# Ledger of designs, part 85: designed miniproteins, single chains, continued (5)

Each design is a single chain, and the fold is of that chain. pLDDT is the mean over its residues in the fold that is shown.

## One batch from the design tools (miniprotein)

Design m19134
Fold by ESMFold2-Fast:
Formats: sequence, structure tokens, C-alpha cells
Structure m19134 (fold): chain A 83 residues (1-83)
Amino acid sequence: LSPEMRREAEAAIAIIEASVNRLAGEKALAAGDYKAAAEHYRKAAEAYREAAEALAEIDPELAEELRKEAEELEKKAEELAKK
């Protein structure tokens, strides 16, 4: 794989990881487990940040979008941790 293809693959894996954790967080929230939901949303935010870093030079627009998603999830996790 070229270095660019490797970075795209790394981003794709990170996005999948973020999506899995976001879904787990939503399920925990629906069950009333705010602590578990907060932990999953934090993991999802971290994975989106990793994907954004991998894409920063290849797709800056997508990288910015992923950073915004990470920030939103982190804020949501902080709010849930206070419940």
C-alpha cells in the first residue's frame, strides 16, 4: 500500500471504531446507564480525532468534520457524566 492508502485505511478503521462506540453509547443511554454512555462517547470522540489526524493532509474538509463530531461527542459525554 502507498503511504496515502495506509493513512486512508487507518482513518477508515478509526471511523469504524468511532461508529461502534457511538452506537454502544446510544444503547447505554437508552438503558439509562449514563456512566457507560459517557465512556463510550469519549472513546468514539478519541477515534474520530485519530481519523481526523490521518486525513488532515489528504482530506482537510473531512478531517475538520470529524474533529467537530469528536468535540460534540466529548461535550455530550461530559454532560452525561454529571447525571
Scores: mean pLDDT 87

Design m19135
Fold by ESMFold2-Fast:
Structure m19135 (fold): chain A 60 residues (1-60)
Amino acid sequence: MWKELYKEGEKKYEEGNYLEAIKLYKEGARKAKESGDTKMAKSLEDKLEEVERELADRIN
């Protein structure tokens, strides 16, 4: 389940749709944590932080 959210988020990121990518990564991280995959949840949270920084830089 979270793998589908991750792939969709990557697609949105490649399209430059950072807001949708952020939303999808947040949902993916939540689902990964719920499934007990703490390593993947951390990876998705790190990716989310990276995308949020990228978006913040673009609107500054």
Scores: mean pLDDT 78

Design m19136
Fold by ESMFold2-Fast:
Structure m19136 (fold): chain A 79 residues (1-79)
Amino acid sequence: MEEDAKKALEYVDQAKKNLEKAIEAARSGDYPAARKYLEQAIENLKKAKELADRSGSPEVKKKIEEVQELLRKFAEVLN
């Protein structure tokens, strides 16, 4: 559905913003804040993926995969 695709993109945007906040927190040495923002980004991405699976949009799925890979790499660096 068109609404599902739009909502998925909104969650992808929220995930990116939370990832940016997590990276900035980590740079400032605030690892507890970085982990909280990373958790929020992961949650937003999960919601985006659920909506994207319902929409069937290849474009949205590709954007989710890109953000998911960035989150995975950042999570590994944070450990």
Scores: mean pLDDT 81

Design m19137
Fold by ESMFold2-Fast:
Structure m19137 (fold): chain A 85 residues (1-85)
Amino acid sequence: EKVEELRERLRELIERAAELALKAEATKTEKGFEAEVTATLAVMYGASTLSAAEKEEDEEKQAELLEEGVRKVEELLREAEKILE
C-alpha cells in the first residue's frame, strides 16, 4: 500500500509542522514568528497535497503527488527548525 504509506507519512509531517508552529509562536520572538510562518506553510501545503491526491484517480499520479508533498513539507519543516535554532 505505497499510496497509504505516503499518506500516513505526510499526515505525520503535518502534525510535526503544526506542533512546531505552536512552539515557535510561544517564543514571542522575531525568529519564532518566521519559524511559525514557515511551519504553517508546511501544514497548508501538506493539507493541500492530501486533498489533491484524494481527487486524483490514477494511483501512480497519486503516489507522485504524495511523494512530492512529503519532500516539500520535509524541506519546509527543516527550514522552520533551522530558523528556530
Scores: mean pLDDT 86

Design m19138
Fold by ESMFold2-Fast:
Structure m19138 (fold): chain A 103 residues (1-103)
Amino acid sequence: SVTEELLREVARLLVRHGVMSEEGGEAWVADLLAALADESPEEQARLTVAHVYGLALRLIAEGRLDLARELVELLRRTAERLPPDVRAFAEARIAEVEAALAA
């Protein structure tokens, strides 16, 4: 699924940048997928975008600007594969992170 692919790519970025261990990344993906299991595919995607958006803002607050930029690029690539309503939601969140990065 697009949701699982996005979460796994986010975990890979976090591991590469030393934010979490490989085992921690796998656990993080598994826990989020389990938490979303009863949601529709559209709602899973929306909630995943919201979670990654929140993570990107936290990374900006922590001064991890390069990692936040990589998350934004990943969100942009993922947004192209999302249904129109979820894509619009993702594009709005991406614009907010880009504005924070430009500040």
Scores: mean pLDDT 87

Design m19139
Fold by ESMFold2-Fast:
Structure m19139 (fold): chain A 80 residues (1-80)
Amino acid sequence: NKKKALELAKKAIELAKEGKVEEAEEALLEAVKLAEATGDLRLQEGAGLALLVVAVGKLVGEPKEGLIKGAEVLIKAIEE
């Protein structure tokens, strides 16, 4: 469900802004899972890119920023 994936991705941004990094990651991973389940190749590519952005954020010591940017990537993939 694209709508639920979008809602979870937006929730991940709000949780990350509140400093709830673990809860934000859980919300974004659920959004990614729902996006992958759609069978839409473009949406699956957006989900993969979102996970890559999150991983890079962790590597550079900015997990909160990585979660926000990753969620934004997924939101753009869903809305287009």
Scores: mean pLDDT 85

Design m19140
Fold by ESMFold2-Fast:
Structure m19140 (fold): chain A 80 residues (1-80)
Amino acid sequence: AVEEFLREFGREASKYFSEEDVEELLARLRAILEEHADDPVAAARAMARAIREFGDEKGVPQEKTDELIQRAMELWRAAV
């Protein structure tokens, strides 16, 4: 489930980030999912925050980061 989620999210993230940046973001999300393995709600909150912070670090507009967060939450709900 987690690896399928990360694979699908990686495809969505590749619309906004370079391949190198996608790999960095996926590593951050994997760490979050491992930390919050037994709490899907905490995992979702932490992932949304990490995506926003990463988008800000890489200069992606907030509107595009918000679209990516929405897609990540849709994919995560389908995986859980």
Scores: mean pLDDT 84

Design m19141
Fold by ESMFold2-Fast:
Structure m19141 (fold): chain A 70 residues (1-70)
Amino acid sequence: SRAEELADKLMKRIEEIAKQLPEEEAERLLAEARELYEEFRKEEDPMKQTQILLRMVGLEVEAELLARKV
C-alpha cells in the first residue's frame, strides 16, 4: 500500500540521518522511529495509520534539524 511504502521510506531516511548524529541522539531517534513503525504495522485503522505516519514525518524533520547542528 501507499502508506506502507511511505512508512518504509521514512524509516530508511531516519536510519540514514542517524548515522550522522552522535551515538546518544541516534539511539533515541532510532528507538522512537522503530516504536512508531511497529505501531504502524500493528494498526488496522487507516486514520490511525495516517496519524502514526505524521508522527514519523515529525521524527524525520527532527532528525534533519539535529543533523544540521552536527
Scores: mean pLDDT 85

Design m19142
Fold by ESMFold2-Fast:
Structure m19142 (fold): chain A 100 residues (1-100)
Amino acid sequence: SPIEELRKIFEKYKPKLSPEARAAVENFLAVAEYLIEHPDLPKEVRDALLQAVRDTLLGVLARMTPEEREVMKEFLDEAIKVLADIPDVAATLREVKAAM
C-alpha cells in the first residue's frame, strides 16, 4: 500500500521534525489516504483538499529551521516517488518542495 510505505518513511524522519511539522505531515497522510481510497472524487473536491494540505505545509515551512527544512526535503522526495502514480498529490508535494 502506498500509504503504508509513506507511514514507514514518515516514522524514519519523525524524530527530526518539530511537533508542528509532524502534525502537518500527519494531516497530509490522512488526506492522501482518503484520496487514494476515493479515486472517483470530483476534481473540485480533490483540488480543495490538496489546496488545504499545500497551505498547511507552506505555513509550517515558514517557521522551520534550515536543518528541519533539509529533513522535510528528504521526506518530500521519498513521498513524491511513492505517490508518482497519483499525479495531483505528487504535484502538490512538488509545489511545497519548490517553495523551500
Scores: mean pLDDT 90

Design m19143
Fold by ESMFold2-Fast:
Formats: sequence, C-alpha cells, structure tokens
Structure m19143 (fold): chain A 63 residues (1-63)
Amino acid sequence: ISEATVARIARRFGLSREQARELAELLLEAIKNQSSEPAREAARRFGLSDDQVTAAGVLVLLG
C-alpha cells in the first residue's frame, strides 16, 4: 500500500500514520483472505463504524 494512501486514511479518519497503516494492513488481509474478521478487528480497535471501515477499504483498493 502506498504512503499517500496511508496519509489519506490518517487524515480522513483522524488516525496517526501508524494507526492508518495498521488499519490498511488489516483491510488488505480481509480482502486477500475474503474474510470479514480483520475488518471487524479494525472497527473494534479504531472505533470506526462499518461505513467508515468500508470507505477505508475502498481507499486501500484504489491506492
């Protein structure tokens, strides 16, 4: 995942760049394994709604 995408996620969701990278990695794992578990872990860990996790996933897929 690109540094620009990590920065975009951090800015959009009020996360640090390290938190945004961790979120992006969990979402990539969810996509790669076709599993919702990493996405649910991300929502729980970062206090994000399902809609916010979906939006972050789209950003990960685009960049």
Scores: mean pLDDT 79

Design m19144
Fold by ESMFold2-Fast:
Structure m19144 (fold): chain A 65 residues (1-65)
Amino acid sequence: SSAEEEARKKREELRNALRIAMDMVNRYADKLDPFQEAEALLNAIGYALRGKPEEAEAFVEEMAK
């Protein structure tokens, strides 16, 4: 069904966004405290889901300063 196909695509988008965000945050992990790391991850997921990985990285980099 179209609903099942749409749900599958959204799950795949979420998994991809999470992977991108986790990889990005991990590159800056040594510069972030645990609360900053959690906030960076949540925001990076949001940016990645909107197709803006560059904005996600800029956000994490700013937090890591």
Scores: mean pLDDT 82

Design m19145
Fold by ESMFold2-Fast:
Structure m19145 (fold): chain A 97 residues (1-97)
Amino acid sequence: MTAVEALQAALASDRTSVVLLAEEDPQADEAIALARKHGVPIFRAENVEQGVEAVREALRSGKPALVVVPEEYLDATAIAAHMLAREAGAEVFVAES
C-alpha cells in the first residue's frame, strides 16, 4: 500500500487509525500535504522509542494520525503499533515503498 493509499484508507475508516511511513518514502511529501489538508496530526520520530510514543499519543487522541520514522526503524515501529492498536480497537496502515 502506498503512503497516499494508506492515508486515504485511514481517512475513509473514521476509526482511530495510525499511518506509518518512512521519512524516505517517495510519496512522503504528498502524504504529508494530504494529512495537512485534512487536519491529520503529523508526528516525526527519530527512533523506535519516539515512534512508539507518537503512536500512543495518536491512539489517545481518538483521531487519524500520521507517524513518520526513518526507514531503518519502520518495521520495529510497525510491530509495536499493531500491538498497541489491537488493544485500543484501532487500525494501523503501513506505507510500502
Scores: mean pLDDT 84

Design m19146
Fold by ESMFold2-Fast:
Structure m19146 (fold): chain A 71 residues (1-71)
Amino acid sequence: MSPEELLEHLLGVGEEIAKKALEIARRRLESGRREITDEERKELEELYKKNELKKKVSQEEVLLTALRLLE
């Protein structure tokens, strides 16, 4: 199962949100930074507005889960 499919299964987010969260997590790992930037939070916020979530899941939970799946 791909990391995208795992995020969708675990958190009930759509493919676009899962893919973006993993992109952000990869950028964090490659740059060695620990923080999620305001720009990265805005990217996810825009996707959350575009995709209505049936399950309540925070942006922070999605990003932390994506990071853990890549570590």
Scores: mean pLDDT 71

Design m19147
Fold by ESMFold2-Fast:
Structure m19147 (fold): chain A 65 residues (1-65)
Amino acid sequence: MEELRNRLLKAIYAGNGAEVRRLLLEDPSLAPFARETARRFYEEGVLDEAELERVLAAIDEAVAA
C-alpha cells in the first residue's frame, strides 16, 4: 500500500501523467488521494497549471477504464 502510494506521489510530483494512469489502473481506489495530492502540489508551486491538468486528465482516464 505505502509503496504504491509513494510511487504515485513521485509520479504526480514529476507531472508524469502516463505513470499516474498506470499506477491507478493497479489500484483505482487511490484516485481521490491522487487528486488531493496533485492539488496540494499545485498550491505549493510544485506543479504548474499544465502539469496539474495532465495529472488530473490521467486520473480521470484511469478511473473511466
Scores: mean pLDDT 83

Design m19148
Fold by ESMFold2-Fast:
Structure m19148 (fold): chain A 111 residues (1-111)
Amino acid sequence: SAEEEAKKLLEEGNKARDNGDLEKAKKYYEEAIKLGTGELRAQALLNLGAVYLSLGDYEKAIEYYEKAIKLAAKGSILRAKALKLLSEAYAKLGKEEEAEKYLEEAFKEYK
């Protein structure tokens, strides 16, 4: 199924990331986003954002984290992680007020 293929692509992206091959990780995560839905797509969006953060593209990292937050279930660990990473990306841009706001939202995400 498309969801099973998306899950395999997400896992291959994670392996590429762990090996330091960020370009290969990007391609796997982009394909996982195309085929996956719901939580799988949200996880792939989060992981792609983290690749952009590692590459220093903070604006793209923010874009993908915001997309992940929109899809992730309220109260989920995934949404809390996305909010924390969004805070880190804003901090890298020197936007301290936005960074503090999203960090506070991340802490409130746990029930």
Scores: mean pLDDT 89

Design m19149
Fold by ESMFold2-Fast:
Structure m19149 (fold): chain A 93 residues (1-93)
Amino acid sequence: MEKAEELYEKGLEAIKKGDYEAAAKHFKEAGDIYEKLGKYEEAIAFYSIAGTLYEYLGDKEGAKEAYLKVGEIYEKLGKYKQAQFYYDKAKEL
């Protein structure tokens, strides 16, 4: 948890500095750690934030990757309607 929490703090500091690209990267890395730990709700939250930031930046590939991760985790949790929503969101980028 400590490493993921450190990445969250770095993401917040990046936002305060207006560095949304660094923020998106840090939040995505936090999501990767939470997914590895089986903390799927936290992973969804961080990937969703990263996807939104990438989309705001016009980084369609970064946003698509993050949203596909959210969809994949929802599918693992049996939440197929939520998974489809994020798959569709990624497809529209």
Scores: mean pLDDT 86

Design m19150
Fold by ESMFold2-Fast:
Structure m19150 (fold): chain A 90 residues (1-90)
Amino acid sequence: MTPLETMRALAERDAAFVQALQNLVKQGIITEEEAEKLLVLYAAHMVFGEDMELIMEMTGISREELERIKERIGAKSSYPSLLISTVMKY
């Protein structure tokens, strides 16, 4: 079992976060692939905190990709960037 699969399962327990990602996908602001990567990064941040760069490498999302997603959400949605900011907190 990959760490990625475990992280996804943990993140899916946060129904509000999952619903927020589903709404962003439905609105066309992010893709389903981007939503899955954000789920994994959210779970990883909750568990590991400081090793975000390593976790991004393991999950296949780059900091550049995450910045692009964050910019798109901020430009097209009033969705609070709190979760994105938490994942991106250095």
Scores: mean pLDDT 64

Design m19151
Fold by ESMFold2-Fast:
Structure m19151 (fold): chain A 81 residues (1-81)
Amino acid sequence: MELEKRIEELLKKLEEAVENDDYDAFSRIQREISRLLAEAGEKATTPEEIDRLGELAQRVYDHLRSLRKKRGERIRKEKEK
């Protein structure tokens, strides 16, 4: 669905923000993803929509945790250089 594709595009931009050490971009994109998920949640009326949104939200949170870990490691490595 279009929402899933938009979220995947935003997750790619988050990864780019981490690679570029752009904290402001990371924070803005993270807020945009959260906004999209919240809006979709308010519009979800069927069990199928709710389940799909739940799976998408879990995927997003798992990816965000991975990116936060990567960012923390990058900051640590930059201090060594």
Scores: mean pLDDT 75

Design m19152
Fold by ESMFold2-Fast:
Structure m19152 (fold): chain A 81 residues (1-81)
Amino acid sequence: SMEEKEKILKEVEEWVRKRLDELAKKYGFSPEEAERLRDLVIRSIKLIIEKFNITDPEKIKEIADELVANVERYLKAKAAA
């Protein structure tokens, strides 16, 4: 249902926010940089869901997990340089 989809999107948005805040602090990035990364990831999730008409909650979570993992790899590489 659309209500179920909205609920899962809110849960995913909250998880992304908390996880990216944690990763930004771990790798020495500012709160402002964390906010920009969070907004980019959430926007990307919504665009992918819309483009491929994804309604499966498990697939939405999988997409969020992969995008956050990509950001973690980026932050880790940048912090190491």
Scores: mean pLDDT 82

Design m19153
Fold by ESMFold2-Fast:
Structure m19153 (fold): chain A 70 residues (1-70)
Amino acid sequence: MEEEVEKKLEEVQRKIDEALAAAEAAGDLEREVEASMLQIGLGVLKSLPMPLEEKLKELEKLGKRAEELL
């Protein structure tokens, strides 16, 4: 489970980074702000004490939001 969470953290971080880069390249300020908010959310989730199963579900939600920005 912990290994799965770390793998998902890396995947979600990559998707957020891609979304932010795409928004910056397009000059889309609204998408850039949304991607930045997802990045903040990921940082909070990394530090927040919670069961690994719940953390994995929240990471999946963030990843889905990042994909919607691409």
Scores: mean pLDDT 81

Design m19154
Fold by ESMFold2-Fast:
Structure m19154 (fold): chain A 63 residues (1-63)
Amino acid sequence: STLDQLKALDESGRKVLENTIMEKAGLSGEEGKKIAREVVDKVISGEVPASEAVAEAKKLAAE
């Protein structure tokens, strides 16, 4: 169904954003993955603009 395709695309998009945030923010390991996942959720919810995702990840990593 189109809904299953949208879900699969959302999941793939989340992975791409997570990896991009980790790479640009200099994050690695389990803690880095956790931070990137939290930032991706904030971007998807509209809480953080995509252009500020890397800065948000760096801020969370410093906390």
Scores: mean pLDDT 76

Design m19155
Fold by ESMFold2-Fast:
Structure m19155 (fold): chain A 77 residues (1-77)
Amino acid sequence: EAVAHFEEARRHFLAAERALAAGDLEEAERHYRAGVAHFRKALSLLSEEELEALEAHLLAQGVTEPVAALDAAIAFL
C-alpha cells in the first residue's frame, strides 16, 4: 500500500530530524536513508494517473517542506 510507505517515510524523516537535534548524526543519516527508500517505494506503487493527480494536488497546496508534503499526500490518497 502506497499510503503505508508514505507514513513510514514520514516517521523516518521525523526521527531523522529528532536525531539531528540530539546530535546523533549517524542515527539521523540512517533514518533519512530509510525514509527516502520508503518514499521511492510509495511512488512505485502508484499508477501514472495517481502520480499525476498527487503531483497536481501538491503543487496546488504550495507545499515545499518534505514532512508537510507527506502529510498532504497521505491525506489525499
Scores: mean pLDDT 79

Design m19156
Fold by ESMFold2-Fast:
Structure m19156 (fold): chain A 110 residues (1-110)
Amino acid sequence: SLEEEIRRMVLTALEDAIRTLEEMKEKYPEYAEILDEIAEKLRAVGRQSQTASPEEILALLEELIDWLDEKQKELEKKGAPSEVILAIGTIAGMFRILLWVLKKMLEKEK
């Protein structure tokens, strides 16, 4: 079903993002706490998406993107390595693309 496909796409994107964060933690253990906070937010979104409607999933992704943008700014202010800042930016960008794709899929069903 469309709902199952949407949930699968969201979970795959979250898993890929968490993997990137774990790699950053290995390289930059001094940022482990904030990277773990981001990973936990991703896991929470994953859990919420399991029972959410497609429209609720779009809202969750919009909130996640805004939250990730603020975390990227926090890391920049703390003088985090460019690689860490870029990784968070790339994750946020990936979710923006996913959100666009999901909106397009849902528009065809309305």
Scores: mean pLDDT 88

Design m19157
Fold by ESMFold2-Fast:
Structure m19157 (fold): chain A 55 residues (1-55)
Amino acid sequence: SALVEKLAAELKAETDPARIAALLAEVAGLDPEQQRALLGRLDSGLRSIVGMALR
């Protein structure tokens, strides 16, 4: 999905916590399959942060 690839790239590039929070809100709006695909595209540290935010 182009949206999943875009969000993964933006999360990897973003360093501002406030902007990361906004991106996490976008990710929370994805269906569970898209969320799983996104998590698979992130490094372990960022995947942990995003995964926790989705719980």
Scores: mean pLDDT 78

Design m19158
Fold by ESMFold2-Fast:
Structure m19158 (fold): chain A 88 residues (1-88)
Amino acid sequence: SELDELQAELRELREEFEKLKEEAEKLNDTSAIELMKKTEEQLDKLQREGVLAAIQEDEERLKEIQREMIELLKKSIEEVKKRLAEVK
């Protein structure tokens, strides 16, 4: 289903994000770390909204929130990768 595909993509992106977070911390890249913390705060807010959408049985809203989380992670990952490439 589309929900299963979105969940699979979110899982892969979260794994990549966590690996980049470890790399940024190892390099002491404070700007990358700060950016990633802001992303984590936004993801937490979206996750709470997703729980509410699920309780309300609003499937379209749930899919919208999952897509927003995916786009947020993709954007953050891309920005951090570019930043870390310049430091190396």
Scores: mean pLDDT 84

Design m19159
Fold by ESMFold2-Fast:
Structure m19159 (fold): chain A 64 residues (1-64)
Amino acid sequence: SPAEEKLKELIKKTEEKIKELRKEAEESKDEREKRHLLVLAEALEGSIEIAKIVHEKAKRKEEE
């Protein structure tokens, strides 16, 4: 479905952004900036997990 394709694309794009944020955090010499980048990365990781759970529940409801 178009919605499933868009979700897959969004997840992939978000995973790439998480990797960028973690790399920026590792390269940062500012402890405050490093902390902010890591918190943002964790928030995005949580959002992906929620999206996957919601998608699986919707898929199961459509088949049952």
Scores: mean pLDDT 81

Design m19160
Fold by ESMFold2-Fast:
Structure m19160 (fold): chain A 99 residues (1-99)
Amino acid sequence: SERFELEVDLSMVMIGLAVARRIARKEGDEELARLLDEAARHVAEAAEAVRAGDLERAAEHLREAIELLRKALEVASEEMKPLLENAIKRVEEVLKRVE
């Protein structure tokens, strides 16, 4: 079902963000770690909203996650940028499917 596919896609984003947070912590980048933690919270809230069938709430949380990830991308190391760009792309693809 489409909702199951959305949940899987958001779970993959969460895994990517967990990896990114571990790298940011290792690099001592507290601002990047904070932005990634906030983005991950919004992705988790979006996943819960999808499960509840509240696609409007899911869309709002995904938009917040995209803004936070774009801010993270501005401060990220070059090694981190591809991981964050992939996360943004996946979140944008999910957002298009819930709108």
Scores: mean pLDDT 87

Design m19161
Fold by ESMFold2-Fast:
Structure m19161 (fold): chain A 101 residues (1-101)
Amino acid sequence: MVTQPAEVSAAEGETVTIPFTSSAAATAVDWWRQRPGEGFERIIYDTSTRAEGVPERFSGSGTTAFTLTIENVEKEDEAVYYGVAIGATTQLGEGTKLTVY
């Protein structure tokens, strides 16, 4: 079982954290996002490696509990963010909708 919050909200300029937990041991976690009207984009892979073109405001961390951190959040960061646990099996999270106000 994998778990992440359904929704998070933040004011523009705040730091947002999205936790992701897997009941099975994960070797790594990838983070994907889907912006409104767009396809799925991988933003973090191998737990903490930022994908090409992703702003430095985005970071991933964790070993047993995993977190996506977005510093200085912007309105354009509004998206659904998905944790993906990589291990003996791949487990996709249900997604966290980020709202910026």
Scores: mean pLDDT 83

Design m19162
Fold by ESMFold2-Fast:
Structure m19162 (fold): chain A 68 residues (1-68)
Amino acid sequence: RPALPGLKPVKRKSGKSATEIGLDLARAVAAGATPEEIRALFKEYTGEEPPDAVVDALRAARLTLPAP
């Protein structure tokens, strides 16, 4: 098949930065969101499906709020 120029880059649906999206996802996980819900939120914010490795990394990473 012919290659089409002008591939669509990853777009932010909510206009948030990657850091803000990451914080929203971390908050959802802290609230007990499942990996499937995390994927749905990422897709809603960015319009793209995240790789399973990214979802797993978010769950495995530090998700706790800083203690005083």
Scores: mean pLDDT 59

Design m19163
Fold by ESMFold2-Fast:
Structure m19163 (fold): chain A 79 residues (1-79)
Amino acid sequence: DIKKELEEWQEKGMDKVLAGVKTPEEAKRIAFAGEVLFRQGRYSLAAKMYEKAAEVLREVDPELAAELLEKAREARAKA
């Protein structure tokens, strides 16, 4: 049952991180976390991090938000 426990832990962790992301600084931190996950081959989680970061940054830094959406698309293609 360790596989089910790890899956639940990852989902709970993701929900907590995404729910807490409301500022540009927090969005940049989860974008960095997404890059680390991407390098580890955790593409689905990386895509989620990039998408949330882009959403928060859309009005403040639209160029960075567009780059993050492109990274999310790349991560989803590799998942």
Scores: mean pLDDT 76

Design m19164
Fold by ESMFold2-Fast:
Structure m19164 (fold): chain A 62 residues (1-62)
Amino acid sequence: SPVAERARELLDKGEKYFQEGNYEEALKWYERAGILFAIAGDEEGLQRALDLYKEVVEKLKE
């Protein structure tokens, strides 16, 4: 699906920001990726985006 492919691109952008320690930007991109995975019906992609989003939230609490 083109929508799921776009969602993966947004997930990759979030992962880049996460690796750079920019957790606020990583959250924004993971949220956008999750929305697109949900629209595409990609349950595995949606779950991955949610798991990564939760990991960033925990980092921001530190």
Scores: mean pLDDT 88

Design m19165
Fold by ESMFold2-Fast:
Structure m19165 (fold): chain A 61 residues (1-61)
Amino acid sequence: SMERAKELLEKLRKRLEEEGVPQELIDTTISMLEAGIRRGIPITEKTVELAVEIVKTMAEL
């Protein structure tokens, strides 16, 4: 549902903020996932966990 997708994106944003990821990278990640949702790509709790690990790694590059 759209409400569940919003909750998962908010959870992702907060987790990335807690991990010290730069705000620009957080905003880019959320925008890309929002675009995916608009195109019918589902977001799940597994998506959030995977996104946190990938984005943390990208922030170290």
Scores: mean pLDDT 84

Design m19166
Fold by ESMFold2-Fast:
Structure m19166 (fold): chain A 105 residues (1-105)
Amino acid sequence: SLLDELLSLSDEEAQGVLDALIINLKDTLKELGIKASDAEIRLAVAKHIFTGKSGIDVLEELQKLSPEERLKLGEELRKEAEELGLTPLAKMLEEAIKELKEELE
């Protein structure tokens, strides 16, 4: 799985993979004319990593959630990333959580 692959990589290598996944999803969304925030894209990438579901399918599911439900999911995923020692993924999720909290204000 992609999660198992990331767990086998160094933090630097894992960061490179995460950056590539974010760019790829952003480019795909732009081509399809789908609007998404940076926080939604980062949550979709994280959920894709943990579940194996496509980033697009995850994004559609995320956009049906309330802002409060998206924040809760982000915090749950960050905790799981921290428990697994996936520091780059946890940091990516911390940035998404910050943006989601600002959207609730």
Scores: mean pLDDT 87

Design m19167
Fold by ESMFold2-Fast:
Structure m19167 (fold): chain A 62 residues (1-62)
Amino acid sequence: GPGRMVRLVAQAEELIDQGKYDEAKEILSKLTVEELQYIVNGPYRPELRKLAEEVIKEKEAE
């Protein structure tokens, strides 16, 4: 649900602030492709949008 997405985005943002990009990607991997696409097209920081796009590519390769 929306609350789950908000929580996971907040966790990923905190990890990005700590420079923990691989851990942030692991958190984002728990989101659906549709939710990740919302992040890519949404008013989020460039670093979060880039990681979301990378996770989409990884999910679509499988």
Scores: mean pLDDT 84

Design m19168
Fold by ESMFold2-Fast:
Structure m19168 (fold): chain A 70 residues (1-70)
Amino acid sequence: MEEIKEEIKELKEEIKKLEEEIEKLEKELKELKERNAPKEEILKLEIEIGVKQLELAVKKLVLKKLEKKL
């Protein structure tokens, strides 16, 4: 049972790190849009954000399942 608590703790740290990465990328995206950067650069960053958001959603789903086992 203690092992699940450790896994939850690690997963929460990974989620936090990923949220920080997404926040940084969103800030970069806002700066690109404000500078009227090429659409290709904006799209590339939007895709990167989307991939990270999907990873975050999966990790949050795993966290929810682990918390139910407590």
Scores: mean pLDDT 83

Design m19169
Fold by ESMFold2-Fast:
Structure m19169 (fold): chain A 67 residues (1-67)
Amino acid sequence: MDYELSEEAREFFDKMAEELEKAKTNEEVLELLRKHENSNREQALALTGAVIRKIGDEIQKELEEKR
């Protein structure tokens, strides 16, 4: 199974994960994502994955808390 990212993609993912931790609003996250929309497909996937993990977890928790 080959789910290995290139060295450049791994570094890009690491940087994006750090930037995502700083982004506190969905608007800031979307701006970060759009800034890199024209990037290589591999980089775009890595960034999207990081965003989805963060936002998905937050949204899931909010939905569970919603009564």
Scores: mean pLDDT 65

